# Designs tried in a protein design run: designed miniproteins, single chains, continued (5). Part 79

Each design is a single chain, and the fold is of that chain. pLDDT is the mean over its residues in the fold that is shown.

## One batch from the design tools (miniprotein)

Design m18718
Fold by ESMFold2-Fast:
Structure m18718 (fold): chain A 61 residues (1-61)
Amino acid sequence: ERVLLRERTVLERDANGNLVPVKVLEYRDGDAIVREEIAPDGTVSTLRVDAAGRVSTAIHP
């Protein structure tokens, strides 16, 4: 089960260097913290840190 900790919109530079609004969601997923960034084109970038401090990243179109 995921528990939403924070939701916000930030301006970030895309692959072309343009400032675009990115939706940032931070969740607790069990003992892990997950940060998802959703770009206007629908691309989702995920950063996950588990209880042991292991970091994994993924990008989903």
Scores: mean pLDDT 78

Design m18719
Fold by ESMFold2-Fast:
Formats: sequence, structure tokens, C-alpha cells
Structure m18719 (fold): chain A 80 residues (1-80)
Amino acid sequence: LDAAAIAALLSSLSAKQKLLATAILNKIAIDGSLTVSKADLALIFSISVATVAAILAKLEAANLVTITQSGSKITLTLAS
């Protein structure tokens, strides 16, 4: 994991958004992958689905995660 890229990303986010981003990265680091719906993430972190989508897009743009969509579920893995 690129610690500098993670730090730069987190510095641009609100407190709730940082919690979501950190939780996703930690879960993937421990389990190798995370399969979840955007709606479930929005519910767990008390943020909008649009905010979840924006944070996921930022993580992918920073080359921290790779996202694969299957129906309402997404699978996240660490980027190479």
C-alpha cells in the first residue's frame, strides 16, 4: 500500500469520509477483498450513497483499489 497516497487522499476527506476510506482499506488489507453494496456502506457510515460512490471513485483514481461491479454488489481489491 502507498502510504503517501493514502495520507494525501485522507487529508482531502471529512471525518465520516475518512472513516469509510480507512475501514475499506483496512478490511481489504486483512481479508484480501471486500464485497459489499454501496447502500450497505451508506447505512453503516451514515452517509449518502452518492458520497460512498465519490469516495470509491477517489480510492480507485488514487490507484489504491480496483473495483469490480456485479449487480448491486461491488468487489474491492488492493491495486497492484
Scores: mean pLDDT 80

Design m18720
Fold by ESMFold2-Fast:
Structure m18720 (fold): chain A 102 residues (1-102)
Amino acid sequence: MSKEEQILKKLFDYFDKDKDGVITYEEFKEVLLGKSNKEIYKILSNLGLPTSAVMSIVGGLDKDRDGVIDEEEVEEFFKGLDLNGDGKISYEEFYKAFAGLV
């Protein structure tokens, strides 16, 4: 629980570029768009996520398995996290999505 909270907070803060307490689609896109699976793996592993969680997230992002994250994949993943459809990911929504993976 404490370790899970620390990892999820680091991951959330990594996406929350302007530190406003929410992740916008633009911030989310800046982190992921145009990155290779290897780059995403390195980012998530460096933030302290276990290998199983990293593999699940990368697999969810790179749905067509071409090895690069495109805009359609970023949009689909963001919509999956944006549970209330407001165009922003709160820490609560983020925690609910990732708590089971950490």
Scores: mean pLDDT 74

Design m18721
Fold by ESMFold2-Fast:
Structure m18721 (fold): chain A 70 residues (1-70)
Amino acid sequence: SLKDELFRKLYEIRQQATTASVEELRAMKEEIEKLAAEVIPKLSEEDAKEAEEEVKSLLERLEETIERLE
């Protein structure tokens, strides 16, 4: 499902972020934002809410990491 594909991608990015450069973290943030914009509107209300929370959590973590490295 689209939800499962989104969550798989979020998992992959969480793993990759631990060793990523600032440039890679910025690219990951853009990739997540783009994927979320495509997928979330196509989900049920319940799935969209869960997906929005997971996306928000990861984006906040990536942003905090970028700010620390700059």
Scores: mean pLDDT 84

Design m18722
Fold by ESMFold2-Fast:
Structure m18722 (fold): chain A 81 residues (1-81)
Amino acid sequence: VTLSKEELLARLEKIIEEVRELKKKHEDDPKTVAGLEGLLKWLEAQLEKAKTASQAEAARLLSHAEAMVRHTKREIEEIEK
């Protein structure tokens, strides 16, 4: 693990902020908003787990969160075409 626990938590918080901004951008699309709301709830749960987890587990949770956000962004891009 190359990041401190504080840096891992900060990156999770930044990802949550990015998803909140994405939800605000798509507020006119109820289906996209519902999907992003679910993702936000899940990400907030991952952040809470990471706070009490080991550094290695926090890094694993961050990696999974980043993958889920990338997947969701790709799905939104496909719909926008």
Scores: mean pLDDT 80

Design m18723
Fold by ESMFold2-Fast:
Structure m18723 (fold): chain A 93 residues (1-93)
Amino acid sequence: MEEEKRRALELVQSMAAAIAQLDPAEQEEVREAVAHDMALLELGENPDPAELAARAERIRAELTTPEAIARAIVAVTYRALGKEELAEFVLST
């Protein structure tokens, strides 16, 4: 478990470094895509388009740094893999 948490943090740092190398427009595209994916996970299947857009915008507003975007990407990935404990750890750190 400690090894998995250490790997999760290493993945966040590597991803943050990669995102920081993107130009501002590419960083914005990644931020919007991740915010949308997080909103879908929170609202479930077939959400109202207006509710989805509002939730995604709230999440996007919080993803102001490459590290914040990286944490969101890693957390979404762990949730998709059924590893909720690691997803929560990444978001809480």
Scores: mean pLDDT 82

Design m18724
Fold by ESMFold2-Fast:
Structure m18724 (fold): chain A 55 residues (1-55)
Amino acid sequence: SAAVEAAAEALRAMLAAGASLEEVERQAKRYILSLPEEDRQALGAAARALLEEAE
């Protein structure tokens, strides 16, 4: 969904700006709680992939 893509893009921007993996994980959890149930798993998977890619 557009909301999941926007949240994932924001998390990626945080990493690019030098945010710690812990800060990005914390923000991802906040975004997940704000989304409909059907989108929560998709954002969780995207956030996990971003954190794995970052290190």
Scores: mean pLDDT 80

Design m18725
Fold by ESMFold2-Fast:
Structure m18725 (fold): chain A 75 residues (1-75)
Amino acid sequence: MLEKLSPESQKKLREIGLEANNKNLSIEEFIKRALEALYKISEKDAEIFVEILLESANSEESKKLIYKLYEEAKK
């Protein structure tokens, strides 16, 4: 699924993931930072990542959170 993103976006997500582990960031903070970074690289890649997150979401609450974080990332 992540392979649908550009190599640049995949590399950036890996970097943010490592930083999130090192700083003990919440899943919400990780997603927010990832979406902000991807949106700056490519709006299309950010949209693909949102789709991947939605496919992995186990609840309506999680899906609503993903949409909220994406709207915040655009600002």
Scores: mean pLDDT 81

Design m18726
Fold by ESMFold2-Fast:
Structure m18726 (fold): chain A 78 residues (1-78)
Amino acid sequence: SRFSDEELLQGVARLKATVERMVREGRLTPRNLDVAEALLDQLRALARREASPAAYQQIEAQLAEIRALLAEARERLA
């Protein structure tokens, strides 16, 4: 495997922290939302392929939280 469970979990945690910060600071744009959604899809695909079942469940839960934040932010920009 190219990625460990810890590397995948850290990647997702880092993306979550970045999205939360950008929402708090009002720095999200439609372009940044599109990029974040693409990164979520890439991380989900990578985790499905590379992660252990236990790590995948944790990653999936975190990705769902990030997706909810992005959906809320997109509504605010409309």
Scores: mean pLDDT 83

Design m18727
Fold by ESMFold2-Fast:
Structure m18727 (fold): chain A 87 residues (1-87)
Amino acid sequence: SAELHAALREATEHLKARIRADPRLSEAEKEALIALLDEALGQLLAGTPLSEVARAVQERLATLSPHAQTLGRAALLDLATLHRELS
């Protein structure tokens, strides 16, 4: 729905802002997490099932630092919760 798409876009921008503001992340980690969130958003907007998007995101997060993985998992949980509430 248009409402779900607007909410996912807004949530993604808030998550990207939090990632950019995190002093514990390197610039390379920030870039990687932001790119991953943009890709996940694109897949969700295209109608890819949440379970498939979550699996792909978790596989790619496994290549990052523990702190980046924790933030990425939290972001994924926020998007998953929003998707369930508005579906």
Scores: mean pLDDT 85

Design m18728
Fold by ESMFold2-Fast:
Structure m18728 (fold): chain A 100 residues (1-100)
Amino acid sequence: MDQEVSAELEIKVEGEGKHEVEIKSSASGNPASEVETKAKNEKTGEEKSIKTEPGKSSSLKMEVEAGDIIKVESKAKGNPAAGLTSVFVDGKLVGSKGFS
């Protein structure tokens, strides 16, 4: 039976001017899990998604402005399902959540 687990992260971009948000996701290799990560800029409506294969890691990047709210949603499927999603702003870790 496939298990489905999810993690949500919300970050507010601080400071002034333009910043880079990088979202990194990893998927468990044993048991095999598949992770889909979506990132949405709530202010602009820009949305990006990436799919991470079992035992792999992937990343996506977004250019954002100060005051933007970025919602990140990761969903893992597997038996059992497990993954990790981390969010970086300008290379600094601002949030991380494991899900299993």
Scores: mean pLDDT 81

Design m18729
Fold by ESMFold2-Fast:
Structure m18729 (fold): chain A 81 residues (1-81)
Amino acid sequence: SNEDKLLQVEIELHELRTNPPKTKEELLHFLDKLIELFSDDPELVKKLQELKQQLENGAPVEELVPKLIEALEEYAKRLRA
């Protein structure tokens, strides 16, 4: 349900804000987890895959974590609508 998905995205947002990934390997693992977890939402999956591509191309973790938070916040807004 959208309620269960909203609870899950809020849990992941809390983890990102309180214990953010510090290395490329940690962020890559986190992105792969989110892609699998939210695989039924093609818009979010596309954004997560774009962030993964930027990470693999050498974008710094500290630049990508705020963008990941924004993508999950936008997903939460869509679930509430």
Scores: mean pLDDT 88

Design m18730
Fold by ESMFold2-Fast:
Structure m18730 (fold): chain A 120 residues (1-120)
Amino acid sequence: SNAEEAKKIVEEATKKLNDLGTKVQEAIDNEDYEEALKYLEEILKLLEETAKKLEPLNPEVAEVIRKGLEEGRKLLEKAKEAYKNKDFEEFKKYAIEFLKVVKETMIEADELIHEELLKE
């Protein structure tokens, strides 16, 4: 079903997000802010691709991810500016806020799919 396919897409994306989020934290802990920034950009691309895959299966879930992407892009832009200015405390702040936003977005996406599966 479309709901089962959507669940698989969100679960695979969530697993990749958790792996990338761990890499962001490890890079920050090692003060490798350039590598942390690359992983944040990879997470943004992951959510963009996930929203595109979900659009034909569940447009409401795709919209939740797109809204999370809009907030995530703003936080990533702030993180990039902080990195450019060598303000690594502000970089860490925005990187952590970015991870929180994208993680909460994927939890909301998963909950909506779970509700749809419970109807059938």
Scores: mean pLDDT 89

Design m18731
Fold by ESMFold2-Fast:
Structure m18731 (fold): chain A 71 residues (1-71)
Amino acid sequence: EEEKEIEATPYLIGAAIALKDGDFETAVEWLEKALKIYPSEDVKNFLADVAEAAEQAGDTEAAQKAREILS
């Protein structure tokens, strides 16, 4: 578990940077990779937050993709 969390960390950092820059599509892609390595509630919650932020910004495509990954 700890090893997979460490392996996912670069993707989580990349997603946080992309989200800060308003690049929701890239943030979703990084989080999808993180979920494949380390499927956890924290990563799922982060992806849900990105989906909400994307929808509020008008990026409905990124928001929909994030929600589909969470389903």
Scores: mean pLDDT 82

Design m18732
Fold by ESMFold2-Fast:
Structure m18732 (fold): chain A 91 residues (1-91)
Amino acid sequence: DKESLELLKELYEAGKKAAEALDGAAELDPSVQKWADEKKKELSELLGEANEATRLGEKAVEEIKKKLEEAKKLAEEAEKKYEQVKKEAKE
């Protein structure tokens, strides 16, 4: 339904921010590449699970909201790491 689709859009937007921050952090500090790759895998799995949750009928909205919260936390973690790496790269 419309609510499930709007939640999916928010989740894909959060995922895009997370992926960009993970890539940025790894480019500035290659030592975090393995961590960034692992987080990208987790993000991909969350996006897949949220898309599948649309088929759960009455439970779809609840399940997608849970995945959205997990994706937002991952995005916050990725952005925090990217900011940390940027600060460490500055003299």
Scores: mean pLDDT 82

Design m18733
Fold by ESMFold2-Fast:
Structure m18733 (fold): chain A 80 residues (1-80)
Amino acid sequence: MLTREEAAGVVHYLAENDPATFLALVQAILEGRPVDPELAERVAEAINRYLKEKGIDKELTPEEAVAELRAYLDWVRAQA
């Protein structure tokens, strides 16, 4: 699992480097809709690239990537 700090960094990276993919993911999560497999794969690729750039020895599957971002967004909403 990603740490809270790693998840925050991933969200920031996606919002800056691929805002269209990030917006599509957030919209699906907020609407309670399933994330398209192609979208999940793109998200996982971007996350895994970020993790490697930061020297974090972790790799996420598409399902894990969506689950990690969903958990992080749920946590952020709980703090609001």
Scores: mean pLDDT 80

Design m18734
Fold by ESMFold2-Fast:
Structure m18734 (fold): chain A 75 residues (1-75)
Amino acid sequence: KPPPDGGNGVGAAQSGNAEDALKAAIEGAEAYSTHPGGEEGLKKQIEALKEAADEVDPEAAKAALEGLEKGLEKT
């Protein structure tokens, strides 16, 4: 059930949180490249980003997530 109060305010706040989560996911991806066992860390970062995306604007967040996934899958 979506929160009727603070929904818009939370969306704005999580807009910044989504970027912060994206940066953290990139850091995890770099750790994965350095450490071949870092896949679990990267996966957790992606899951956290998906949760934030559901609260923010799913279209904008999805575009950012696809950019990250595309870079990794093509690799």
Scores: mean pLDDT 54

Design m18735
Fold by ESMFold2-Fast:
Structure m18735 (fold): chain A 123 residues (1-123)
Amino acid sequence: MTKEEIEEIIRKELLEILEEAMADPEAEPLRELVDLAEHPDYLEVIPEQVSLSSIVEKVKEGKIKTVEEFRELVELMFDNVGLVTPAGSPVLEATRKFGAKLGKKIRELEKKEEELRKELEES
């Protein structure tokens, strides 16, 4: 197995995780970037805007090649929601539940990527 074959396997798995994530009703606040015309001060609080759709585009463009890079963007996305969403809101509770489900899938994929990398080193 080559490094390029591992990157392609990971890209495919990331897109499958993202497709399932986009279909989750609890992901509604995270699907698209915030409309800056409705929220002009958003970028003063949030310097880097991240959504599930923006992550999909980065994976498709080859800007995300590892599960670690994917995890970092997902964590930034949830951190951004925490900064602009009131504590105890239904939106924050929904994103917390969604984050737990997504985090489990990311951990499972990280283990798969580690095993694929070990196979490459033993070849």
Scores: mean pLDDT 81

Design m18736
Fold by ESMFold2-Fast:
Structure m18736 (fold): chain A 87 residues (1-87)
Amino acid sequence: MDRAKQQAFNAGETGRSLARDLLEKGRRTGNQDAVARGEALLAEIDAALAAAKQATTKDAVVDVMDRLVAVGSEAMRIIQDLRQQER
């Protein structure tokens, strides 16, 4: 259980870092859609991390971890799209 929760927290921290990078990039490039998306992703990560802390079954922790990984992947994709738009 604790190992699975630690993996969820690590995934959440990675996703949070990526969402913050997206926010900073959006602000720097004047992309308000990227800023709004980054804020939404941060809120989703915070909610998922709260759910991970409350989870009492291994399956529930794995579901939260999969969600956090998906959110982080979406943030990374948007950051990559912004890089292409800058040049």
Scores: mean pLDDT 76

Design m18737
Fold by ESMFold2-Fast:
Structure m18737 (fold): chain A 65 residues (1-65)
Amino acid sequence: SEFMELRNEANTLIMEVHRLGVEKKDQASIRRAVELGQRLDEAKTKEEVEQIKREAEAELARLKA
């Protein structure tokens, strides 16, 4: 399923945000990853998952800067 594939991609990015947040001791990023994960669990549409994926990508880019 395209929806499940997109969901798995978003989850992988969220896990990476959490991992990097822990490594860098960035509590705001850890909290953000938890919030995004909760939203992903509740997401019912492809559009909602795509928005969560974009927000996770943006957070990850910020952490890698």
Scores: mean pLDDT 88

Design m18738
Fold by ESMFold2-Fast:
Structure m18738 (fold): chain A 96 residues (1-96)
Amino acid sequence: NHYEGVAVEPSEETLKRFENLLKGTDLKLEDLPLFKKVPDNAADLPLEQLLYQYSQYITTDPKLYETALNSLKSVLKDSYVDKVLKELVKATKSQK
């Protein structure tokens, strides 16, 4: 895994971003093990890897997953984002 060693103590800005995605759910940042090691500069990570890691922890809460996808569509509206979103949906359906 290319990103195993890059997880560091997250910045306040990074934590606020993920907290905003968790609004309206009963999940908190501390309930998601991956976010305890979220990189300080998560915005600099490849979008595909960031979305993939995030989806692994929110697939048990469809509302949280939908919120994350909608946020990314509003910010990064292009063919690349659409491709990544379709691949994440496909991967989620393939996990039986």
Scores: mean pLDDT 47

Design m18739
Fold by ESMFold2-Fast:
Structure m18739 (fold): chain A 81 residues (1-81)
Amino acid sequence: SEPGLVRVTLENHKVGSEERTVVEELEVSVEDAERVGREITDKAAALGGYVRVETIGTSPELEELMRKAEEEANKATEERL
């Protein structure tokens, strides 16, 4: 990875399934990171089951956004259980 690039991976794990699916894998500039963060947040919230978001080369702001998206999506899944 080059300085100023961030890599984001969104995985989904359905309740009652052993499988994890990579839903999205992106490499973007730091300038696009906020937009990508919002898109990943929206996608995570729309998924059924548990989600995991991994980031590499991120800013603290993007890391916080991604962690919050993961927590909110997983909370929504737990509320449906």
Scores: mean pLDDT 69

Design m18740
Fold by ESMFold2-Fast:
Structure m18740 (fold): chain A 69 residues (1-69)
Amino acid sequence: MREFSEEEIREAVVEGAVKLARSVAKRGTVTTESGKTYTAEQWKEMLIAALRELGASEEDLERVRKAAE
């Protein structure tokens, strides 16, 4: 069965984050499954913090910030 490297997982998460940031910026809000609502700005900052914890580079973080504009 297919195995994923840590680098492949990180890159996939960053790519997904860029797509989500773009979608959230367009929509303006995100409501979680628990019913908690975040503004696009709040969600963007939380996402960037989580990606940094996962070892995303500053270049990857800038891609996410730019996508959220």
Scores: mean pLDDT 71

Design m18741
Fold by ESMFold2-Fast:
Structure m18741 (fold): chain A 80 residues (1-80)
Amino acid sequence: LSAISQEVFEFKKTLTERERGVLDAIMDIVFEGLRNGESREAIMARVQALLDAEGLSPEARARLLALATKVYDRLVAEKE
């Protein structure tokens, strides 16, 4: 939706080029998982595996995971 797209766009402005690449990969996992009917647990496990492989700081990992969770929740929630 437009609101979540704008929030993701604003968040991307605060990231390095490397972190933007990681975020794009996370977003692909979330969108593909939802499109394929994967469970929240399966999608979030793949997101966490990607974040672990990237070797990010605990703070950067937590922020990206929180955004992925927020995007997932917004996409599955009722549109108001």
Scores: mean pLDDT 75

Design m18742
Fold by ESMFold2-Fast:
Structure m18742 (fold): chain A 97 residues (1-97)
Amino acid sequence: SPLERVREVMDEALEKLKQELNPSDEVIEEIRKVFDKALADLEAGADPETVVRRAFGELVDILEKHLSDEERDKAVRILGETARRILEIMREWRAAQ
């Protein structure tokens, strides 16, 4: 399933964030909730670019509240690459439909 691939990419992003930034469990849980909502919206047939753009904005807000400037820059890089990979998966899936 393309949504299973998206979930795997999100799980990989969470593990990278844990390894590079050591964020609190509360921050990880907030990020996980954003990812779960994005997956649900994509499964419901929402536009992937709109969903990813909204989710990325929500993630940046979480990071700005909880991380230092240097940690935030690392997190934004990881999450930006994650967003790119998700959009690629969704474009490939929609092209195959």
Scores: mean pLDDT 83

Design m18743
Fold by ESMFold2-Fast:
Structure m18743 (fold): chain A 71 residues (1-71)
Amino acid sequence: SLVARVRSAEDVDIVPVALPGAAPMPESLATPAPGTKPDEAFASTTVEVPDQKVFLVGVDANGVVGVENER
């Protein structure tokens, strides 16, 4: 599973989080293209506020996680 956790705009921490309730998921369901890097795209286009905590989650093989912005 591909996951990226951002505590602030300047603090990007990509950590493979264990999803005990999300997976397993078929490849054809969550992974549309083999050349797609969701965590890299999400990290580059998401999070710009330093005081805001953001969870960047991408769609990868055998796992799909959503992006959530802590309020």
Scores: mean pLDDT 40

Design m18744
Fold by ESMFold2-Fast:
Structure m18744 (fold): chain A 71 residues (1-71)
Amino acid sequence: KLPTPEEMEKIREEEIKVGPEVEELVHKAIEEKDEEAKKKIYEYFKELGEKLGSQEMTDALIEQFEEALES
């Protein structure tokens, strides 16, 4: 399922609300190779995808995160 405009708005609101915490976890996962931070990021993306009912959005976010980890 492709996200609707309303679902996209919910994604933006959630990102604004938790953005700083998520950015800190991403930094720890990439720069410090923190396995606990990686787990928390994956759980966050899974929960976000469940709230929106969009696997495509969850998959895209996970793919971007994994590319950053490999770089």
Scores: mean pLDDT 69

Design m18745
Fold by ESMFold2-Fast:
Structure m18745 (fold): chain A 92 residues (1-92)
Amino acid sequence: VIEEAVEKVRRAAELVEEASKTSKYPKETKAFATLLRITADYMASSDNLEDIKALLELLIQGVRNLQKREPEEFGPVLDLLEEALKAVKEAL
């Protein structure tokens, strides 16, 4: 179950990296892609579901702020992170 959540966060990172090529905010978008990759690596190596949940909730808040500025690029990213959070909550 957590493996599926990790894959969703990795996919979100790939979408954010691609979005950085056309974004009005390329530095912020690239930094966020890096943060998503680091989080996916942490999720893959950690059994602390409470910390993972807290990290995903912070990332979702960050994506919601980006989505307000660029809704078409970050809508799919938000969906993937919310699905990952749901999977983690179901594993708790």
Scores: mean pLDDT 83

Design m18746
Fold by ESMFold2-Fast:
Structure m18746 (fold): chain A 86 residues (1-86)
Amino acid sequence: MPPRLPFSDDPRLRASLEEFGRLFEEAVREIDRRLPNITERSVTDLRVGPDSVSATLVGRDERRTLTVTLSARQGEGSREVREEPA
């Protein structure tokens, strides 16, 4: 039998993980679109709650840093984009 992932047994957390994955792919595409000469990508502040997932995705080039904060709870997601000087 495949090993049980404890958080995958909760349908609310599973819905949040699925939505988070979708938002993560969209965030990567947004960063690549806005930073065509990207030098660095990182993921920080990954947190998994009982029914929620959040993380911060950072892209950087020579001129600016783009930060995308992602959260998903009970299958509903949110995305916040912030741009700062490098």
Scores: mean pLDDT 76

Design m18747
Fold by ESMFold2-Fast:
Structure m18747 (fold): chain A 89 residues (1-89)
Amino acid sequence: DTYMLRITITIAPADASPATLQQMADLLRQIARDSGTTLRGISMDLTNGRIIGNLTGDRRSLQRAADRIRQAARRLGASSVRTSLSRLD
């Protein structure tokens, strides 16, 4: 079965900078690679302090990716990390 994971990382606007958002984007790319998932896209919104990533893969790989992203993003100062998982088949 193939799933899609949508991850929304929010940073307080006062803490949001291009450098911080780029660091979060690089983290998403690295964890997707390490978890064996496919990164479909990243969007960044500096004004709202938000990064959205979309990953596809099997359920277990996406769960590992989500857990790692949640932990790492919070260490980098994320105020929230929201995830949604959708079945594609």
Scores: mean pLDDT 83

Design m18748
Fold by ESMFold2-Fast:
Structure m18748 (fold): chain A 65 residues (1-65)
Amino acid sequence: MEEVEKVKKEGEKRLEEAGDEAAARINADPSPETIAEAHARLTALKKEVEERVKEAEEKSKKEKK
C-alpha cells in the first residue's frame, strides 16, 4: 500500500509541475508549435504516471496474498 501511495503522490506532483511549466511556456510563447509540444509532453507524462500507478497496484495485489 505504501508503494502505491508514494507512486501516486510522485505522479501527481510531476503532473502539477509539468502543467504549471506548460502554462508558463504557452503564456510566454503562444505559438501553435509551443502549445502542441506542451500538450504532447503532458500527454506522455500522464500515460507514464498511469502506467507506473497501475504496475504498483498490480504488484501490491500480488504481494498481499
Scores: mean pLDDT 78

Design m18749
Fold by ESMFold2-Fast:
Structure m18749 (fold): chain A 60 residues (1-60)
Amino acid sequence: DVDLESMIEAAKSVEEEDKKKGEILKAAMLYMKYIDDKKKAEEIGKKNPEGAELGKKILE
C-alpha cells in the first residue's frame, strides 16, 4: 500500500537530513579554514558544535 501522504513526509524527512548534513560540512570547512583565528573558530563551534567537532577530527 502506497500512501501518498506518507511518501511526501518521507521525502520531506530526507530533505531535512540533507540540509543538516550540509550545514555540518559547511561549519567543518569554515572551522578548518579559520582554525588560527580563535574568535572565529569559537563562534563557528558555538553555532554548530557538530561541524566544529568534525573539522577538529579531520585536522587531527
Scores: mean pLDDT 72

Design m18750
Fold by ESMFold2-Fast:
Structure m18750 (fold): chain A 91 residues (1-91)
Amino acid sequence: SLIEQYIKVHVESVEAWVKDLQANMDQPQIEAKAQEVIDNVDRIEKRLTEAGKLTPLRLKSLNFVRQTAQDIIAGTISRERLIAIARREYE
């Protein structure tokens, strides 16, 4: 569906962002980019709600991306693992 394509594009954006972080960016830059991801997830969630298309499955996918960005800020997840998990979740 168009909404699944939206979520997939968002996951691909997170993957690209994680690759940038693998270039040894400073922690404040990592946190700023992770916050931008969270803000974008919130924006997409609002649009889906307004369109009457926020299903439990789509909300779970958005929450996964949000939680993963939070885990990156906290240092509790590897960037390589994030990429692998994101790909499998949206297959």
Scores: mean pLDDT 68

Design m18751
Fold by ESMFold2-Fast:
Structure m18751 (fold): chain A 64 residues (1-64)
Amino acid sequence: SRQQQAQQVLDAGRQQAQDILNQSQQLSSQRTDGASSLSSIFMGGYQASQVIRDAERQAQQILE
């Protein structure tokens, strides 16, 4: 059903966002200065947010 397809898209988006956040945490731990570490976390958070927004938009399109 369309609802199942929309749910799969949302679940995939959440998983991808979590993977991005985990990767940004690993990159942050490899940096020696606070500024570079903070930039890695900020970029990861931004990318994860965009993935969630894209997934929500795609799910909405499936339901319409």
Scores: mean pLDDT 78

Design m18752
Fold by ESMFold2-Fast:
Parts: C-alpha cells; structure tokens; sequence
Structure m18752 (fold): chain A 89 residues (1-89)
C-alpha cells in the first residue's frame, strides 16, 4: 500500500495548503472590510474553504472569485477521492 500511503500524504498536504490559503484570504478581507470581519473569521474557524471564499468575494469581483474557488475545490476533491480509492483495501 505504498501508493495509497503516498496518495494520502499528497491529499493531506493539498488540503492543508488549501486551508491555509483560504484563511489568509479571509484574514486579508477582514482587515480591509471590518463590517465583514466577524462573519469571515467565524466561517474560517468552521470551514477555511467557505471562509476564504467569502473573503475573496469581498476582496474581488464575486463572479470571478466564485469561478476560481470552484476550480480549486474541484482539484482538491479529485485528490481526496484518489486517496480514498487507493486506501480502500
């Protein structure tokens, strides 16, 4: 199961990097737009992806942010599914 182990490590790293990027974007948005601060920080604690997405939408054009976030989530999902299939027995 060396392949399953490697896929899991790659997926875990991708998930961690994704969460850190989302938190960073949300914190930047919270600094620039204090009226959104509590909402963004609360969402980051529950789900860094959702919090980061909201933060990016506040920082940039919402439609563009939505498309970029969707593509990033899709790629992360593919890596997680690959790791799950390889770990299945």
Amino acid sequence: DAEAEKALQEAQKALEDFKEEGKKLGEEAAKKYPEHRETILSMIEKDPFVGGGYGRAVLTDYEEAKEEIGKEAEELGKKLLEALELAKK
Scores: mean pLDDT 65

